# Designed miniproteins, single chains, continued (4): the designs that were tried, part 32

Each design is a single chain, and the fold is of that chain. pLDDT is the mean over its residues in the fold that is shown.

## One batch from the design tools (miniprotein)

Design m13089
Fold by ESMFold2-Fast:
Structure m13089 (fold): chain A 104 residues (1-104)
Amino acid sequence: SSLQQALDAAAQQLGIESMRSLGKIYESQGKYLKAGEMYEKAGELAERAGDHLTAGRNYKNAGNSYKKAGKNDEAIAMYRRAAELAADVDPALAAEAQANADAV
């Protein structure tokens, strides 16, 4: 039903925002590996919801956190995924994410 679809969408959005908020909390604590994991989960939830812009933003944040954690391969993977998802919805975000991948 349309109501069930709206409730499922709201639950997905709450999940995305909760993971992103946890990422910010871990980042503020210098726990960059955990921050990257939370941002990556937020990106995955957004991607499943078809929200490529929110997915791209969260994958870029995951890349930034993984880079700070010294997880360079994971950072590159996240930046490339962000660039791919953002390409048609936010070309500036896609270009920034690709440049970040190339700079690791």
Scores: mean pLDDT 90

Design m13090
Fold by ESMFold2-Fast:
Structure m13090 (fold): chain A 125 residues (1-125)
Amino acid sequence: MAVRTSSDPNVMAALAEAVMALIDQGGVPERIVVELVFDKAKVDVSKLPKEERFRSRHGAAVEIRTEVKGDKVVVTITVSARDPETGEEAVSRDVLLLAAEEAIDYVLSLVPVEPVEVRAEVVAA
């Protein structure tokens, strides 16, 4: 099951609300997916990772993927409570939002341009 929100400008508040809604429905958050959409003309694509994987300071598995779609640049950030290679729980749900915030701040630090659209989704097990 997935809970979606469109968030501009407060992505983290919308994600927190989506996580709480999912928990209230008896779901357990497994993954947060954030899409940051930029105008290609305003963004230096070379500053964005084509594909990057790392473990956040909080232990969550983070994947960042950049794709050019016509006149738009879409940066997809996936934050997982489980390690995608081992299937083991990498972090508790309590820090999943903090890992998402860290990853969003990282991407925005690479390109000091406001996204034209932000989409966020919380996915249950």
Scores: mean pLDDT 71

Design m13091
Fold by ESMFold2-Fast:
Structure m13091 (fold): chain A 124 residues (1-124)
Amino acid sequence: FSSSLSPEQQALLERVVEAATEAAVEYALEKKLLSPEQAEAFRGAIRRDFRELMELILNNASKEELEKAAEVIVETLKSYNFSKEDQIEIAKRAFEAAISTIPDPEIQEKMREVEKIMIELIEK
């Protein structure tokens, strides 16, 4: 799978990914949910997951592909043994930070759709 993103889309992707990653990791460290070593591993995992999600969104992926990306992020959160409450708060903070960097309303809407899917998956 080769990325066919424009330079502007690549810049947006990097900005969104770093904003989401920083917000997620900052919450986990603030709440003392992770050791510093675990936080660096978590940072790498969340950065990869949000990069994949953004590549899907920017390539106009189907709802089914976006749902699969949401499942991957939720499995990442579960793998770090966060409570459901902390998983939901991490998701909300990461997506709020990500969306704040996005000028395109259609991309913002797709991000909000993925956030809703993730919260529903966590609450089950």
Scores: mean pLDDT 87

Design m13092
Fold by ESMFold2-Fast:
Structure m13092 (fold): chain A 80 residues (1-80)
Amino acid sequence: MLEVKLELPTGKVITIKLDEEKEYTIEEIVEKVKKALLEAGINQESADAAAKVVKEELEKKGEKITGKEAAEILKEVFKL
């Protein structure tokens, strides 16, 4: 189990748990990101905007992505 810590522009850190060896659909990763942002108190509009960027970057990898690859892309999108 991989714990991906992402720093938001507000300085708040969110944690997304992924199985590093499991293949996820792009939609599953986007849903996890949106949920984590909303649970962290980010408003719906900002969460939707961040999820759109995540979706675009993940789609560059193809139809499926491993938890490890998703974690790397999420760290780039939410660059620390």
Scores: mean pLDDT 79

Design m13093
Fold by ESMFold2-Fast:
Structure m13093 (fold): chain A 74 residues (1-74)
Amino acid sequence: SRSVEQVRALLDQGDPAAVLSVYGMALKEKDEVTLEVVESRLAELDDATLRRLLALAEHYGRHDLAARIRELLA
């Protein structure tokens, strides 16, 4: 598992590829703590990054997370 501090530091970098990598790994590993950290900061992300996170959430069957991301894109 990734530490919460490492995930927050990575989000602070603002690198979309790094955010997507962390989110994809957390979805695959069902790391709910990491997913909650990313979810708490979704409003800080641009629409392009949000759409890519949405595709990842849908791919891994996380329809709950996908619905939350869609609310931010509306």
Scores: mean pLDDT 82

Design m13094
Fold by ESMFold2-Fast:
Structure m13094 (fold): chain A 81 residues (1-81)
Amino acid sequence: DDEELKEAVKKGAEALSDYIDKKEKELLKKKDFEALKELRKKVVDILLEQGAISEEEKEELLKKIEKYYEMLKEEYKKEEE
């Protein structure tokens, strides 16, 4: 459980986006793409639990997560020497 994550969820997508960005920067330094994807999936699950999103919005968020994960993975490898 993460109180900051749940609070960000209650505040809406903006706060959630900020929280994810912060966490992703840390995981990106470690090349932990699996943890990045898992973090985002947990975020979506908590969003639904808190009633902050609908099932349709969950679908949209999951698509964004998948696309961002792929893009991030490719860009990170490109940025590597």
Scores: mean pLDDT 71

Design m13095
Fold by ESMFold2-Fast:
Structure m13095 (fold): chain A 88 residues (1-88)
Amino acid sequence: LSPEQKAAALAALDELEAEVESSEKLSEEQKARLLELLGRLREAVEAGDLEAARRHLAELGRELASIPDEELRERLLKLADRVAEALA
């Protein structure tokens, strides 16, 4: 990962984490699971481990796709796509 790609990915992750933490439509259990996955993804990005980052991003995408609230699901998936674009 270039420093620019890493910065872009981390910025998108910051927005994702803030959106998850502030959401009143997610249960505390759902928030904890998503924040755990986001933490693992952040660690992989910070370490420059692109393979681990892509794997954790795929896991995150599957969890986000299971969110019942359509508007929240779409917003979070868009942010995950920004992380994916930064890692490309």
Scores: mean pLDDT 87

Design m13096
Fold by ESMFold2-Fast:
Structure m13096 (fold): chain A 90 residues (1-90)
Amino acid sequence: TPASELTRAVGRLYTAVAAGDVAAAQAAGERIVDLLKEIGAPQERVEQIQALIDKMVAALKAGDTAAAREAADQVGKLVEDAILDYELRK
């Protein structure tokens, strides 16, 4: 289901950030945004998560591991909130 795919995509995002893998982090971020749109997440939530993904990628490119991890953690929390909202409205 989209919810389980979102959880996997967030896991891939964390793995990519830990490895400093910019391409993998971008791919995981794109998958997260696509899945959020698929579950009908509010546009404002999608835009907020996209902005955090962009910050995470910029931090990884700059070698700022702490900033990248902080942004990824915020993405994960907002995705969990979006999954909970989606499941409660089913």
Scores: mean pLDDT 87

Design m13097
Fold by ESMFold2-Fast:
Structure m13097 (fold): chain A 110 residues (1-110)
Amino acid sequence: SAEEFIEAVLNLDEEVLKSYGLSDEDIEEIREARENPSEEKLKEALLGAEIELGIIQIQKSLGLPVSEELRRRTLLELAKALVLADALKDEEALARARRILAEALELLEL
């Protein structure tokens, strides 16, 4: 669920994050984003998540398979957006990341 993913991301629950297909390198990127937050990083992560979600939407509309790599990248950008929004106390960005995540998980059947 979106709530499970958010809790796992904010707590850096490696076991749960790996169950969503994130690698050790991905989890380290999430940790680095949390430790060194910036508005620029948050904007980049949100933009990345929106672009990847758009690609997933187009592929699904055409009956094309979604690659594991596209799934992984989408969830990584969302995880980074969530930890950055939380670290920066940006409630609007957090709400936006939550909406993108909910749609992504539904499309990815997670």
Scores: mean pLDDT 89

Design m13098
Fold by ESMFold2-Fast:
Structure m13098 (fold): chain A 62 residues (1-62)
Amino acid sequence: MEYSEEELKKIAEAAGVPFELAELVADSAQRVLRGEMTKRQAAELAGVSQASVSRAIKVLKE
């Protein structure tokens, strides 16, 4: 999915991850939102905590 730099910065800050990892976290969070995977699977794929994925989901839903 295409993200603006502004969206990636918001996701990085909310999830507590580096900007370089924000796109991967955002993509994983979007897959959770689409029912393609669980929060746990997304967290493992992105190399972050489930809390980080949940925060990214909140930003994307807002």
Scores: mean pLDDT 79

Design m13099
Fold by ESMFold2-Fast:
Structure m13099 (fold): chain A 74 residues (1-74)
Amino acid sequence: SARERLEELVAEIRARRDEALAQKRYTVAGLAQLALREIEEAKRDGVPDEEILRMAETGLAYIDAVAAEEEAAA
């Protein structure tokens, strides 16, 4: 279901945040934390699970893209 997939993506974003914090990658960690906050705000505001799922997928893709850009710039 969309809800179960959303819970999996939330766990993935939390894992990205925690890993980034351990690596002192504060930009990536901050983006992951922002994505988690936006998901919780959308849930509170009654946004449908399918729309929040798309937000989570887009957020995770953006987090991974920024992480890749930081590695290329180093």
Scores: mean pLDDT 86

Design m13100
Fold by ESMFold2-Fast:
Structure m13100 (fold): chain A 86 residues (1-86)
Amino acid sequence: QTLTSILDVGDGGEIPDWTIETIASAGIDNAKKGNTVVVTITGLSPEAVKRAKKQLEEIGSKDKDVDVKVEETSDSTLVATFSPAK
Protein backbone atom coordinates (compact mmCIF):
# COMPACT_ATOMS: atom_id res chain seq x y z
CA GLN A 1 0.00 0.00 0.00
CA THR A 2 1.15 3.58 -0.71
CA LEU A 3 0.84 6.05 2.17
CA THR A 4 1.10 9.76 1.36
CA SER A 5 1.42 12.81 3.60
CA ILE A 6 2.18 16.51 3.20
CA LEU A 7 3.86 18.69 5.82
CA ASP A 8 3.91 22.49 5.37
CA VAL A 9 6.44 24.20 7.66
CA GLY A 10 5.55 27.72 6.40
CA ASP A 11 7.28 30.30 4.21
CA GLY A 12 11.09 30.27 4.46
CA GLY A 13 10.71 27.96 7.42
CA GLU A 14 13.15 25.68 9.13
CA ILE A 15 12.34 22.12 10.14
CA PRO A 16 13.58 20.89 13.54
CA ASP A 17 15.87 17.84 13.66
CA TRP A 18 13.34 15.97 15.82
CA THR A 19 10.64 16.48 13.16
CA ILE A 20 12.96 15.05 10.46
CA GLU A 21 13.79 12.11 12.78
CA THR A 22 10.07 11.51 13.40
CA ILE A 23 9.32 11.53 9.64
CA ALA A 24 12.21 9.11 8.99
CA SER A 25 11.21 6.79 11.85
CA ALA A 26 7.56 6.61 10.69
CA GLY A 27 8.60 6.15 7.06
CA ILE A 28 11.06 3.36 7.86
CA ASP A 29 8.60 1.60 10.20
CA ASN A 30 5.84 1.61 7.57
CA ALA A 31 8.23 0.54 4.78
CA LYS A 32 9.32 -2.44 6.94
CA LYS A 33 5.61 -3.42 7.06
CA GLY A 34 5.58 -3.56 3.23
CA ASN A 35 4.19 -0.07 2.53
CA THR A 36 5.58 2.69 0.31
CA VAL A 37 5.57 6.01 2.17
CA VAL A 38 5.73 9.34 0.31
CA VAL A 39 6.20 12.49 2.41
CA THR A 40 6.12 15.93 0.79
CA ILE A 41 7.62 18.75 2.89
CA THR A 42 6.82 22.29 1.74
CA GLY A 43 7.65 25.84 2.88
CA LEU A 44 11.32 25.12 3.59
CA SER A 45 14.16 27.61 3.17
CA PRO A 46 16.82 26.54 0.62
CA GLU A 47 19.21 25.80 3.52
CA ALA A 48 16.54 23.70 5.27
CA VAL A 49 15.95 21.74 2.02
CA LYS A 50 19.65 20.82 1.80
CA ARG A 51 19.93 20.00 5.52
CA ALA A 52 16.73 17.91 5.65
CA LYS A 53 17.68 15.97 2.49
CA LYS A 54 21.10 15.10 3.91
CA GLN A 55 19.66 14.09 7.30
CA LEU A 56 16.92 11.89 5.76
CA GLU A 57 19.44 10.19 3.43
CA GLU A 58 21.83 9.61 6.35
CA ILE A 59 19.11 8.06 8.55
CA GLY A 60 17.88 5.92 5.64
CA SER A 61 21.39 4.66 4.79
CA LYS A 62 21.60 3.00 8.24
CA ASP A 63 18.73 0.60 7.46
CA LYS A 64 19.37 -2.01 4.76
CA ASP A 65 15.75 -3.26 4.81
CA VAL A 66 14.44 0.11 3.55
CA ASP A 67 15.21 2.15 0.43
CA VAL A 68 15.05 5.92 1.04
CA LYS A 69 14.87 8.33 -1.91
CA VAL A 70 14.90 12.08 -1.29
CA GLU A 71 14.21 14.51 -4.14
CA GLU A 72 14.43 18.30 -4.22
CA THR A 73 11.40 19.28 -6.33
CA SER A 74 11.98 23.03 -5.73
CA ASP A 75 14.09 25.38 -3.58
CA SER A 76 11.41 25.04 -0.85
CA THR A 77 10.08 21.46 -1.33
CA LEU A 78 11.37 17.95 -0.59
CA VAL A 79 9.77 14.61 -1.43
CA ALA A 80 10.97 11.63 0.62
CA THR A 81 10.00 8.12 -0.48
CA PHE A 82 10.46 5.15 1.86
CA SER A 83 10.01 1.70 0.29
CA PRO A 84 10.86 -1.89 1.24
CA ALA A 85 14.28 -3.05 0.09
CA LYS A 86 14.43 -6.39 -1.79
Scores: mean pLDDT 81

Design m13101
Fold by ESMFold2-Fast:
Structure m13101 (fold): chain A 100 residues (1-100)
Amino acid sequence: SLEDLKKEIEELLEKLIELVEKNSKDQALIDRVRELAKKAKEALKNEDLDTFEKELKAIYLLGYEAADQNPENKEEFIKEMEEIFRKIGELIKKIKELLE
């Protein structure tokens, strides 16, 4: 269902926050990711996919900034982050098909 797809995306956003928290000591960056994820979840609830994708892109850029701050773990962090974004992208595509 549409609600099940939204719930799966919310769970993936939580995993993304946990991944950034695990790999970054930059509290300002972590707090910004949390605020963007909160905005993304609200946009998703309102079916505002343009705002959702804007917030998601901002999180993606901050995730790469976090990876660059810890070069020793960068490859594995990017791999895990890209997998989460890939799954979110697949779920958003399914939501768009249901809304068309």
Scores: mean pLDDT 88

Design m13102
Fold by ESMFold2-Fast:
Structure m13102 (fold): chain A 72 residues (1-72)
Amino acid sequence: MEMEELIARLEELTAGLAEMIATMSPEEQREFLRLLEEQKREAEEDESLPPELREAVVRSAERLIAVAREAL
């Protein structure tokens, strides 16, 4: 699978997760926000990920964090 295909699939998954987060309870949104912030930090520090994929993962986490914060 090409990197562009992986990034595109990640974007599709991100959109689906964003819709799901918007329908969660406030307690679930707070827990998920905490996990997303941790995952974003880990992705930023993960040198084993190709730069393009790392940037895509970080952007995905940022979008989901924004959705969770807006829903709260």
Scores: mean pLDDT 80

Design m13103
Fold by ESMFold2-Fast:
Structure m13103 (fold): chain A 99 residues (1-99)
Amino acid sequence: SSRITPELLAKLSPNVAAAALELSKYLGNLKVSSLMELVSLTLLKMVEEGLLSVPEDAPASVLRIAEDSVVRKLTGESEVDVADPEGLLEKIIEGAKKR
């Protein structure tokens, strides 16, 4: 039901996968689609904080797709401030709450 599979997560840094799971615990009742946004924001936050280097391979492609998906779903056609990943998480929570 999601493009994010256990196989894909295994190819990512263990730190990224662990961070995504930890954030999932804090956000509570999210839909499957929201889990994709959660992982996307986790990747963006890790890169912005300098905790994750984006190599030339699959992680970079996943980050690009995830970023596009998150921006489009959260704002539609509006600009999203990626420098505020916590604000983006709050938008996901609000969106999941309203549907």
Scores: mean pLDDT 46

Design m13104
Fold by ESMFold2-Fast:
Structure m13104 (fold): chain A 91 residues (1-91)
Amino acid sequence: MLEEALEKVERDREELRAEVAARAALSDAELAEAKAELAGLPVEEQQALLEEAAARDERRALALRLAAAELVYEQSLEKVKEYLKKLEEEE
């Protein structure tokens, strides 16, 4: 069910946020740059950037991972909203 998928995405995002907070706060600018960089790319290219960053720059890797999780969460919210709206129309 979409609600269970969203709950998992929310939990994964919260865990990443806690991990980032423990290692040093990312600036809003760093997170915004990471989100902008990923939002323009296909999923395969996003994965390649995450893997490259993980090997070379831990801070950048954390920013990109958090940005990717937030983008997935935003997309999952839209799908859940569409699903709930359809259920209201069919009830």
Scores: mean pLDDT 71

Design m13105
Fold by ESMFold2-Fast:
Structure m13105 (fold): chain A 101 residues (1-101)
Amino acid sequence: MLSPTAQKQLETGLKLVKKAGYDVSATAEELADFAVAQGKENLPGPVIVTAAVLVKEKVPKKARLADAIGILRTYFPQYYEQAEGLAREAVDLVNDYNKAK
């Protein structure tokens, strides 16, 4: 369902955050399936991984953007300059996913 490139990015990102103590693979799979159902099969893996951490850790709505920026800059430093934009996509994914439940 995800594009091959997005799937590879997701798998790589999940391994990175697992080393940091975030075992979010099951939550990330649910979020990836949800994103595909919304027509977002090309969402970057770091966005899905970040959203999975926010969901798994039950981060409150008010803290989601700040925490998402921190996660992206810490575990995906190649996206440091794009972190705010990617964090907004991750927060939107979490908010939509929680409303759909």
Scores: mean pLDDT 82

Design m13106
Fold by ESMFold2-Fast:
Structure m13106 (fold): chain A 68 residues (1-68)
Amino acid sequence: SEELREEIVRLIQEELGVPRELAEKVAELILEGRGSQAGTLLILRGGVPPEKAEEVVHRALELAGLPA
């Protein structure tokens, strides 16, 4: 759902302060069930601390009804 994707993008931007383009790519990976890759992208490209990346990815997966 585009609405669910936008909610995940907002969560990522508000919690992590990363650019929208990065948040959109991360949201895509999360919706594909690729949470580990999403977290890695946040750390490497977003400069996000690993613990915070893991927490936000976990919350986004739960919002999407996917395994965390």
Scores: mean pLDDT 84

Design m13107
Fold by ESMFold2-Fast:
Structure m13107 (fold): chain A 99 residues (1-99)
Amino acid sequence: MMEEIRRLNEEALKKLEPLAKKAYETGDKELQEKVLVETIEAIMELIERLHENGLLDEEDLEDALEMLKKGLEKAKEEGWEKVAKAIEEAIKRLEELLK
């Protein structure tokens, strides 16, 4: 069971990496930012649903928060202003779930 979940996650990541690379290679910053913002929003909706169903504990939310903080640093470094704003809002949403 756990091995199957891990295998599916690894397969999904391998498929997502080429798609992210293709978006990057277009040089269309607006399209790249839009894709990243939509991805962040989809992840946050999933986190909120899992939390509402009691499937996430405080440690899971804290781990997600640290990942978002690292993503925010990267987005600011790359000049991804819309992505940085989306991550800042996602951080606020996670902090509210921890209260």
Scores: mean pLDDT 72

Design m13108
Fold by ESMFold2-Fast:
Structure m13108 (fold): chain A 98 residues (1-98)
Amino acid sequence: MKEPMYPEIFKFSLEEQEEWFKELFKEDPEVVEKFLKWSDEVKSLAIRVMAEIEDEELRRKVMRFLSTLSEEEAMKLLVELLKKESEEEILELLKKRE
C-alpha cells in the first residue's frame, strides 16, 4: 500500500491517533464505539489502514465492515488489507467477504 500519512501518524501518541480516528469517523458513532473496545494492537492496525486509504467512502465501508466482525477476524482482515497495493484491491477484498 501507498503510505502517505502512515509515518507522520505514528509520530503521535496512541491517544492522539485515537482522537484523529474519532474525528475521521465522527458521523459513524457505532464504528468509533467498536474501535474503542479493541485492543491497542488492533486499534494500531486500524489506524494504519485508515491512514493509507485516501477515499473517504472506502474508509467508511472498510471500518463499517470491520465493526461487524469479532476482534480476531477484524485483526486478520486488517493484516490482509495492509498487504494490498491499491484501493481497488481493498474494495475487491471486501466484496469477497460478504
Scores: mean pLDDT 73

Design m13109
Fold by ESMFold2-Fast:
Structure m13109 (fold): chain A 101 residues (1-101)
Amino acid sequence: MEEALELVRKAAEYVRKALQALDNGDVDTAIEYLEKALKYAKEGLEVARTVNPQAAKHLEEAIKNLEKALQALRDGDVETAKSYAEKALEHLDRAGMLLLA
């Protein structure tokens, strides 16, 4: 539980940093932070699958939205990337709440 929760919190922190980088016009930094968020979300999913299936489902949705955000940035669509990153953050926060309960 605590290991998965720490990984989810790290993923959420990097998504927030990516959103801030996008607000500053720093797309390259945002991509780096979203890739770090994706890494921690995937590590969190591996742990969550054995402990909390509902948290794992939210992590799967967060991963999908992070991958879509990264693809949008590669396509030059910052507004679409922000939307997907925000959706990923909602799923990460929900996964964290489920892992804490």
Scores: mean pLDDT 89

Design m13110
Fold by ESMFold2-Fast:
Structure m13110 (fold): chain A 100 residues (1-100)
Amino acid sequence: SFSESAIKAFKKVEEYIKKEAEDPNNSDQVQEEAKKIYDTVKYKIKLLEENKDNDSEVMNVIALFEGSLQDGIKKSKDEQVQNFLQKILDFLREEIKKLS
């Protein structure tokens, strides 16, 4: 189903974020941002699982998460943080495209 595929996509994003949060080559700013986004992604996965039968809510969760990443990129003054958030956004978009 669309919701099951969306959950799978978000779990892949969660794995990527965890790896970046634990990577000693990343700046402290990237590690701090990764930890915040990790908590957000875990919450979004919970919402997706609770709303599996509601495609409109699944799409809303995806759109709100994309919007929060875009807002984070625009507001960040740290180029490494901007690049990190952009990679998450690109990864999410590529996984979601596979669901069409």
Scores: mean pLDDT 84

Design m13111
Fold by ESMFold2-Fast:
Structure m13111 (fold): chain A 60 residues (1-60)
Amino acid sequence: KEVLEKLRELALKALQHYKETGEVDEDIAKEIQELARKNKLSADEVHEAVARAFEELNKQ
C-alpha cells in the first residue's frame, strides 16, 4: 500500500533530477531497487510506477 506510493515518489524525484541535470541520481536509483527487493515487488510493478511518474513530469 504505502510502498507503491513511496516508489512513485522516488521515481518522480529520480526523473525530475534527470530532467534538470541530464544525470541519473544513483542514490535514488539504489533506494528504489532496495525498496522493490525488500518488498518483493515485481518488475512490472516497478516499471508501471516509473512510467506513471514519467507521464506526470511530461504534463508539467
Scores: mean pLDDT 75

Design m13112
Fold by ESMFold2-Fast:
Structure m13112 (fold): chain A 59 residues (1-59)
Amino acid sequence: MELSPEQAARRGEGARQAGQALGNPEAAKLGEMGRDYGLAGNAEKAQELADEASRLLGG
């Protein structure tokens, strides 16, 4: 799925919040990194990191 940088950043932020709520610090960190790359305009890297975080959270 191809996301805009803004959409990828939002997905990363969602994964960061979910990681914190579920006590998964690795997923939270990957979600934060995905957000930051998305905000910097790197949608590809942001999406990759957000997908990684989501995988650690169980989908």
Scores: mean pLDDT 80

Design m13113
Fold by ESMFold2-Fast:
Structure m13113 (fold): chain A 65 residues (1-65)
Amino acid sequence: DLDVAMLELHMAVLETSSGGAIRIRLEGKRVRIEHLPEYKELGEEIYEQVKKVADRVGMEVEYYE
């Protein structure tokens, strides 16, 4: 699925740009986002960006502190 592949690419770019402070994983039909405690604000920003794309392709996003 092209839309899912584009979401996976977007997640990989965001995780790489975070320098490892944010982890983004695809688990079935869910996207899981985790962050280091010191990077809570960055984690919330990335969550909002990923959620906009994931909602478009019918996937759920879970955010973990």
Scores: mean pLDDT 72

Design m13114
Fold by ESMFold2-Fast:
Structure m13114 (fold): chain A 68 residues (1-68)
Amino acid sequence: PSSADILAGLIKKEANGKKVDVTVTFKDGSTITIKGKTGDEAGEAVKKALKEAGKDASDVESVTITPV
């Protein structure tokens, strides 16, 4: 599995079947926010957003996962 797949799996685990807001902060200070999705959907959305931004999981500084 890729580093992005590992990150998606961690998001799914933290969501624990609930809808979550996910904020990914990159080392360059930019952010991606995914709101109100189940853990599986949030993980896949983060993977897609990384690919679209030309970033990978090694560019990630922190991830904040908040239940909604």
Scores: mean pLDDT 79

Design m13115
Fold by ESMFold2-Fast:
Structure m13115 (fold): chain A 80 residues (1-80)
Amino acid sequence: SEEEELKQKVFQQVNDAAARLTQVGLDDTAQQYVDAVNQLYQDYGYMGGLSMANATLAGADLAVARSQAARDARAAALAA
């Protein structure tokens, strides 16, 4: 179903982003990101297809923001 497809896509993006954060030593940030996206899915998962689409977009935005934050944090640590 469309909802199942969106759910799998969100979880794949979550896992990929969390793995990237963990690789740069930001394990706590990775867990916070996973928890935040899981909460969005939990809140919107049964409220119709549009809510799942919105959750997917929010997850993608969080993944981009977290990946950028991880790179910035790593660069700052190496510069210190």
Scores: mean pLDDT 62

Design m13116
Fold by ESMFold2-Fast:
Structure m13116 (fold): chain A 90 residues (1-90)
Amino acid sequence: NASVKAAVLETAAMVWAIAGQVYAEMGNVDEARQAFDDAIASAKKAAELGDYDGAIETLRKIAQVAEQAGLTDSAERARNAAKEIEEKKK
């Protein structure tokens, strides 16, 4: 069902965020940015399936991981995505 699919997408988003952190630690900045973009995309898909609160929480966690990895641009994209979902409230 949609709730299970949303949970899987949120899990996938966090796996991508961890991959982004690892790439950043290796100095692979382009791969790190791509991994964080994939994390954000997965979390946004969870919101499309109706899990707005889970997607917002996941995006905030992605932003924190990206910020800790030194990728401020990726962190800002994740925060902006969370804000966009919050404003939709649906």
Scores: mean pLDDT 88

Design m13117
Fold by ESMFold2-Fast:
Structure m13117 (fold): chain A 86 residues (1-86)
Amino acid sequence: SLAEQLLRRAAEAGKAAKTDAELAEAGRAISAEIKANISDPLERGFLEVGAATALHKAYEGMPVEEAVEAGRQAMEEARRLYEELL
């Protein structure tokens, strides 16, 4: 899916970043792609949480596949918390 592609791009961008400045730029680029491609505000918010998780975990040295899975789990957790708070 597009969400899975964006999580993978986030993880790969995090792995490629060498500095906090590069990490911040990568995060902004991925957020802009999410905003351009996901019109639903809730789905956008959940995917942004997942993408940020995948980006940061990969930057910290987690393998890309594991970072993508961590991002997916973060999205699912955000959705569950949203549903519980309503």
Scores: mean pLDDT 88

Design m13118
Fold by ESMFold2-Fast:
Structure m13118 (fold): chain A 75 residues (1-75)
Amino acid sequence: SLPVSRELDPATQALVFELGRLDGLLRDRTPENRPEIREELARVARLLGVSVGTIRKRLRAGVSFADLAREVAAR
């Protein structure tokens, strides 16, 4: 049984999935997947209500995907 405190709404679940996909793409950075990385960054930014530049800056600063997911869960 899932603890109630760990239940995520469908939008947050979708964001966690997109964050996992983005993490995979970022681990395999090639010229061929740059457009896909750009599109995923745009989707994550839209779901978080911030700019793509903000997401990029935070990832460069070492903010984890788990921290980004926590921000959505706190909305």
Scores: mean pLDDT 67

Design m13119
Fold by ESMFold2-Fast:
Structure m13119 (fold): chain A 91 residues (1-91)
Amino acid sequence: MKEADLVAEGEDKAQEAVIEALKAGASPEEAAEKGAKALLEYLEKSDLSEEVKKKIKERVEELLKDPARFTALLAGSGDAEVQEKAAELNA
């Protein structure tokens, strides 16, 4: 499997975690934490190179400085309710 495919799979898992958290009434901060956890757990178990894992971890840590933006990035194309919340975070 190509590296890009593995990264996309990890992003899908993070997106699902964010969407589920938002649907459950979680704050953007809580949703971001759940999304980050799902992505990092996937990476830990993946066959991605150490260099790619490090870059993704650093990117996630950077994005978590603005949890609302991180949540919006992962939720941007979900259900109408999630899209509405993502639009508010991007405004």
Scores: mean pLDDT 68

Design m13120
Fold by ESMFold2-Fast:
Structure m13120 (fold): chain A 114 residues (1-114)
Amino acid sequence: SLVSEAVKAMKELLKENKDNTSKSFDATINGKEVTVKISLSKVDGKYKITVSAYDKETGKLIGEASEIAGSEEEALAATATLTSILYNQGSKDPLTGKPLDLEKLKALVDEAKA
């Protein structure tokens, strides 16, 4: 899933232990080919997580969300949440049309940690 790939990317960024780092991967959001960029910055002893989606054809920024996390565990959880917000802009799952299930997001984070 897109969330699983994003959480996997964040695990790799956390292992690098750099002040500023990012990883990109290709995905499809609502039938459109995009490049998703997961960014990690250290700010005032905390982690700033940014998830960005770019149109693969034009390079134009389509959507972006950021959050501050106080720990590596919170950074992984934030990555899952931000990716889901980006994917389901309007708070709906595009496959079901229903609001995002926070328990499913937690389960995806827990699976990605294993």
Scores: mean pLDDT 73

Design m13121
Fold by ESMFold2-Fast:
Structure m13121 (fold): chain A 103 residues (1-103)
Amino acid sequence: KNLTDLDETIEVLRRFKELVEAKDMEGLKKLAEEAAKRGNPIGLMMMNIIKQSGEINLDELREMLETLFNLPKTKNIVETLDLVIKKLEETKKKLEELKKKNE
């Protein structure tokens, strides 16, 4: 349940980072649409930004991710994505450890 959703979110964020580094804005829009269609919160957030500005504003998305994940100010969206991915991977490890203790 929560672990599967977390794994999917981590994968979406990793693909997001790759597309940002490749400067593939069309790929980013497709990723957002597909993730949002599956109900993924990152995809829904990206689609909301696209609806408001007509395009993916990477600075706005960086600020939203910094706020949602309680991050320090980052230099760029790639650094933001790295910190978010790291936090989610650490959260996943903690959830897996808690699951083992309750077995």
Scores: mean pLDDT 77

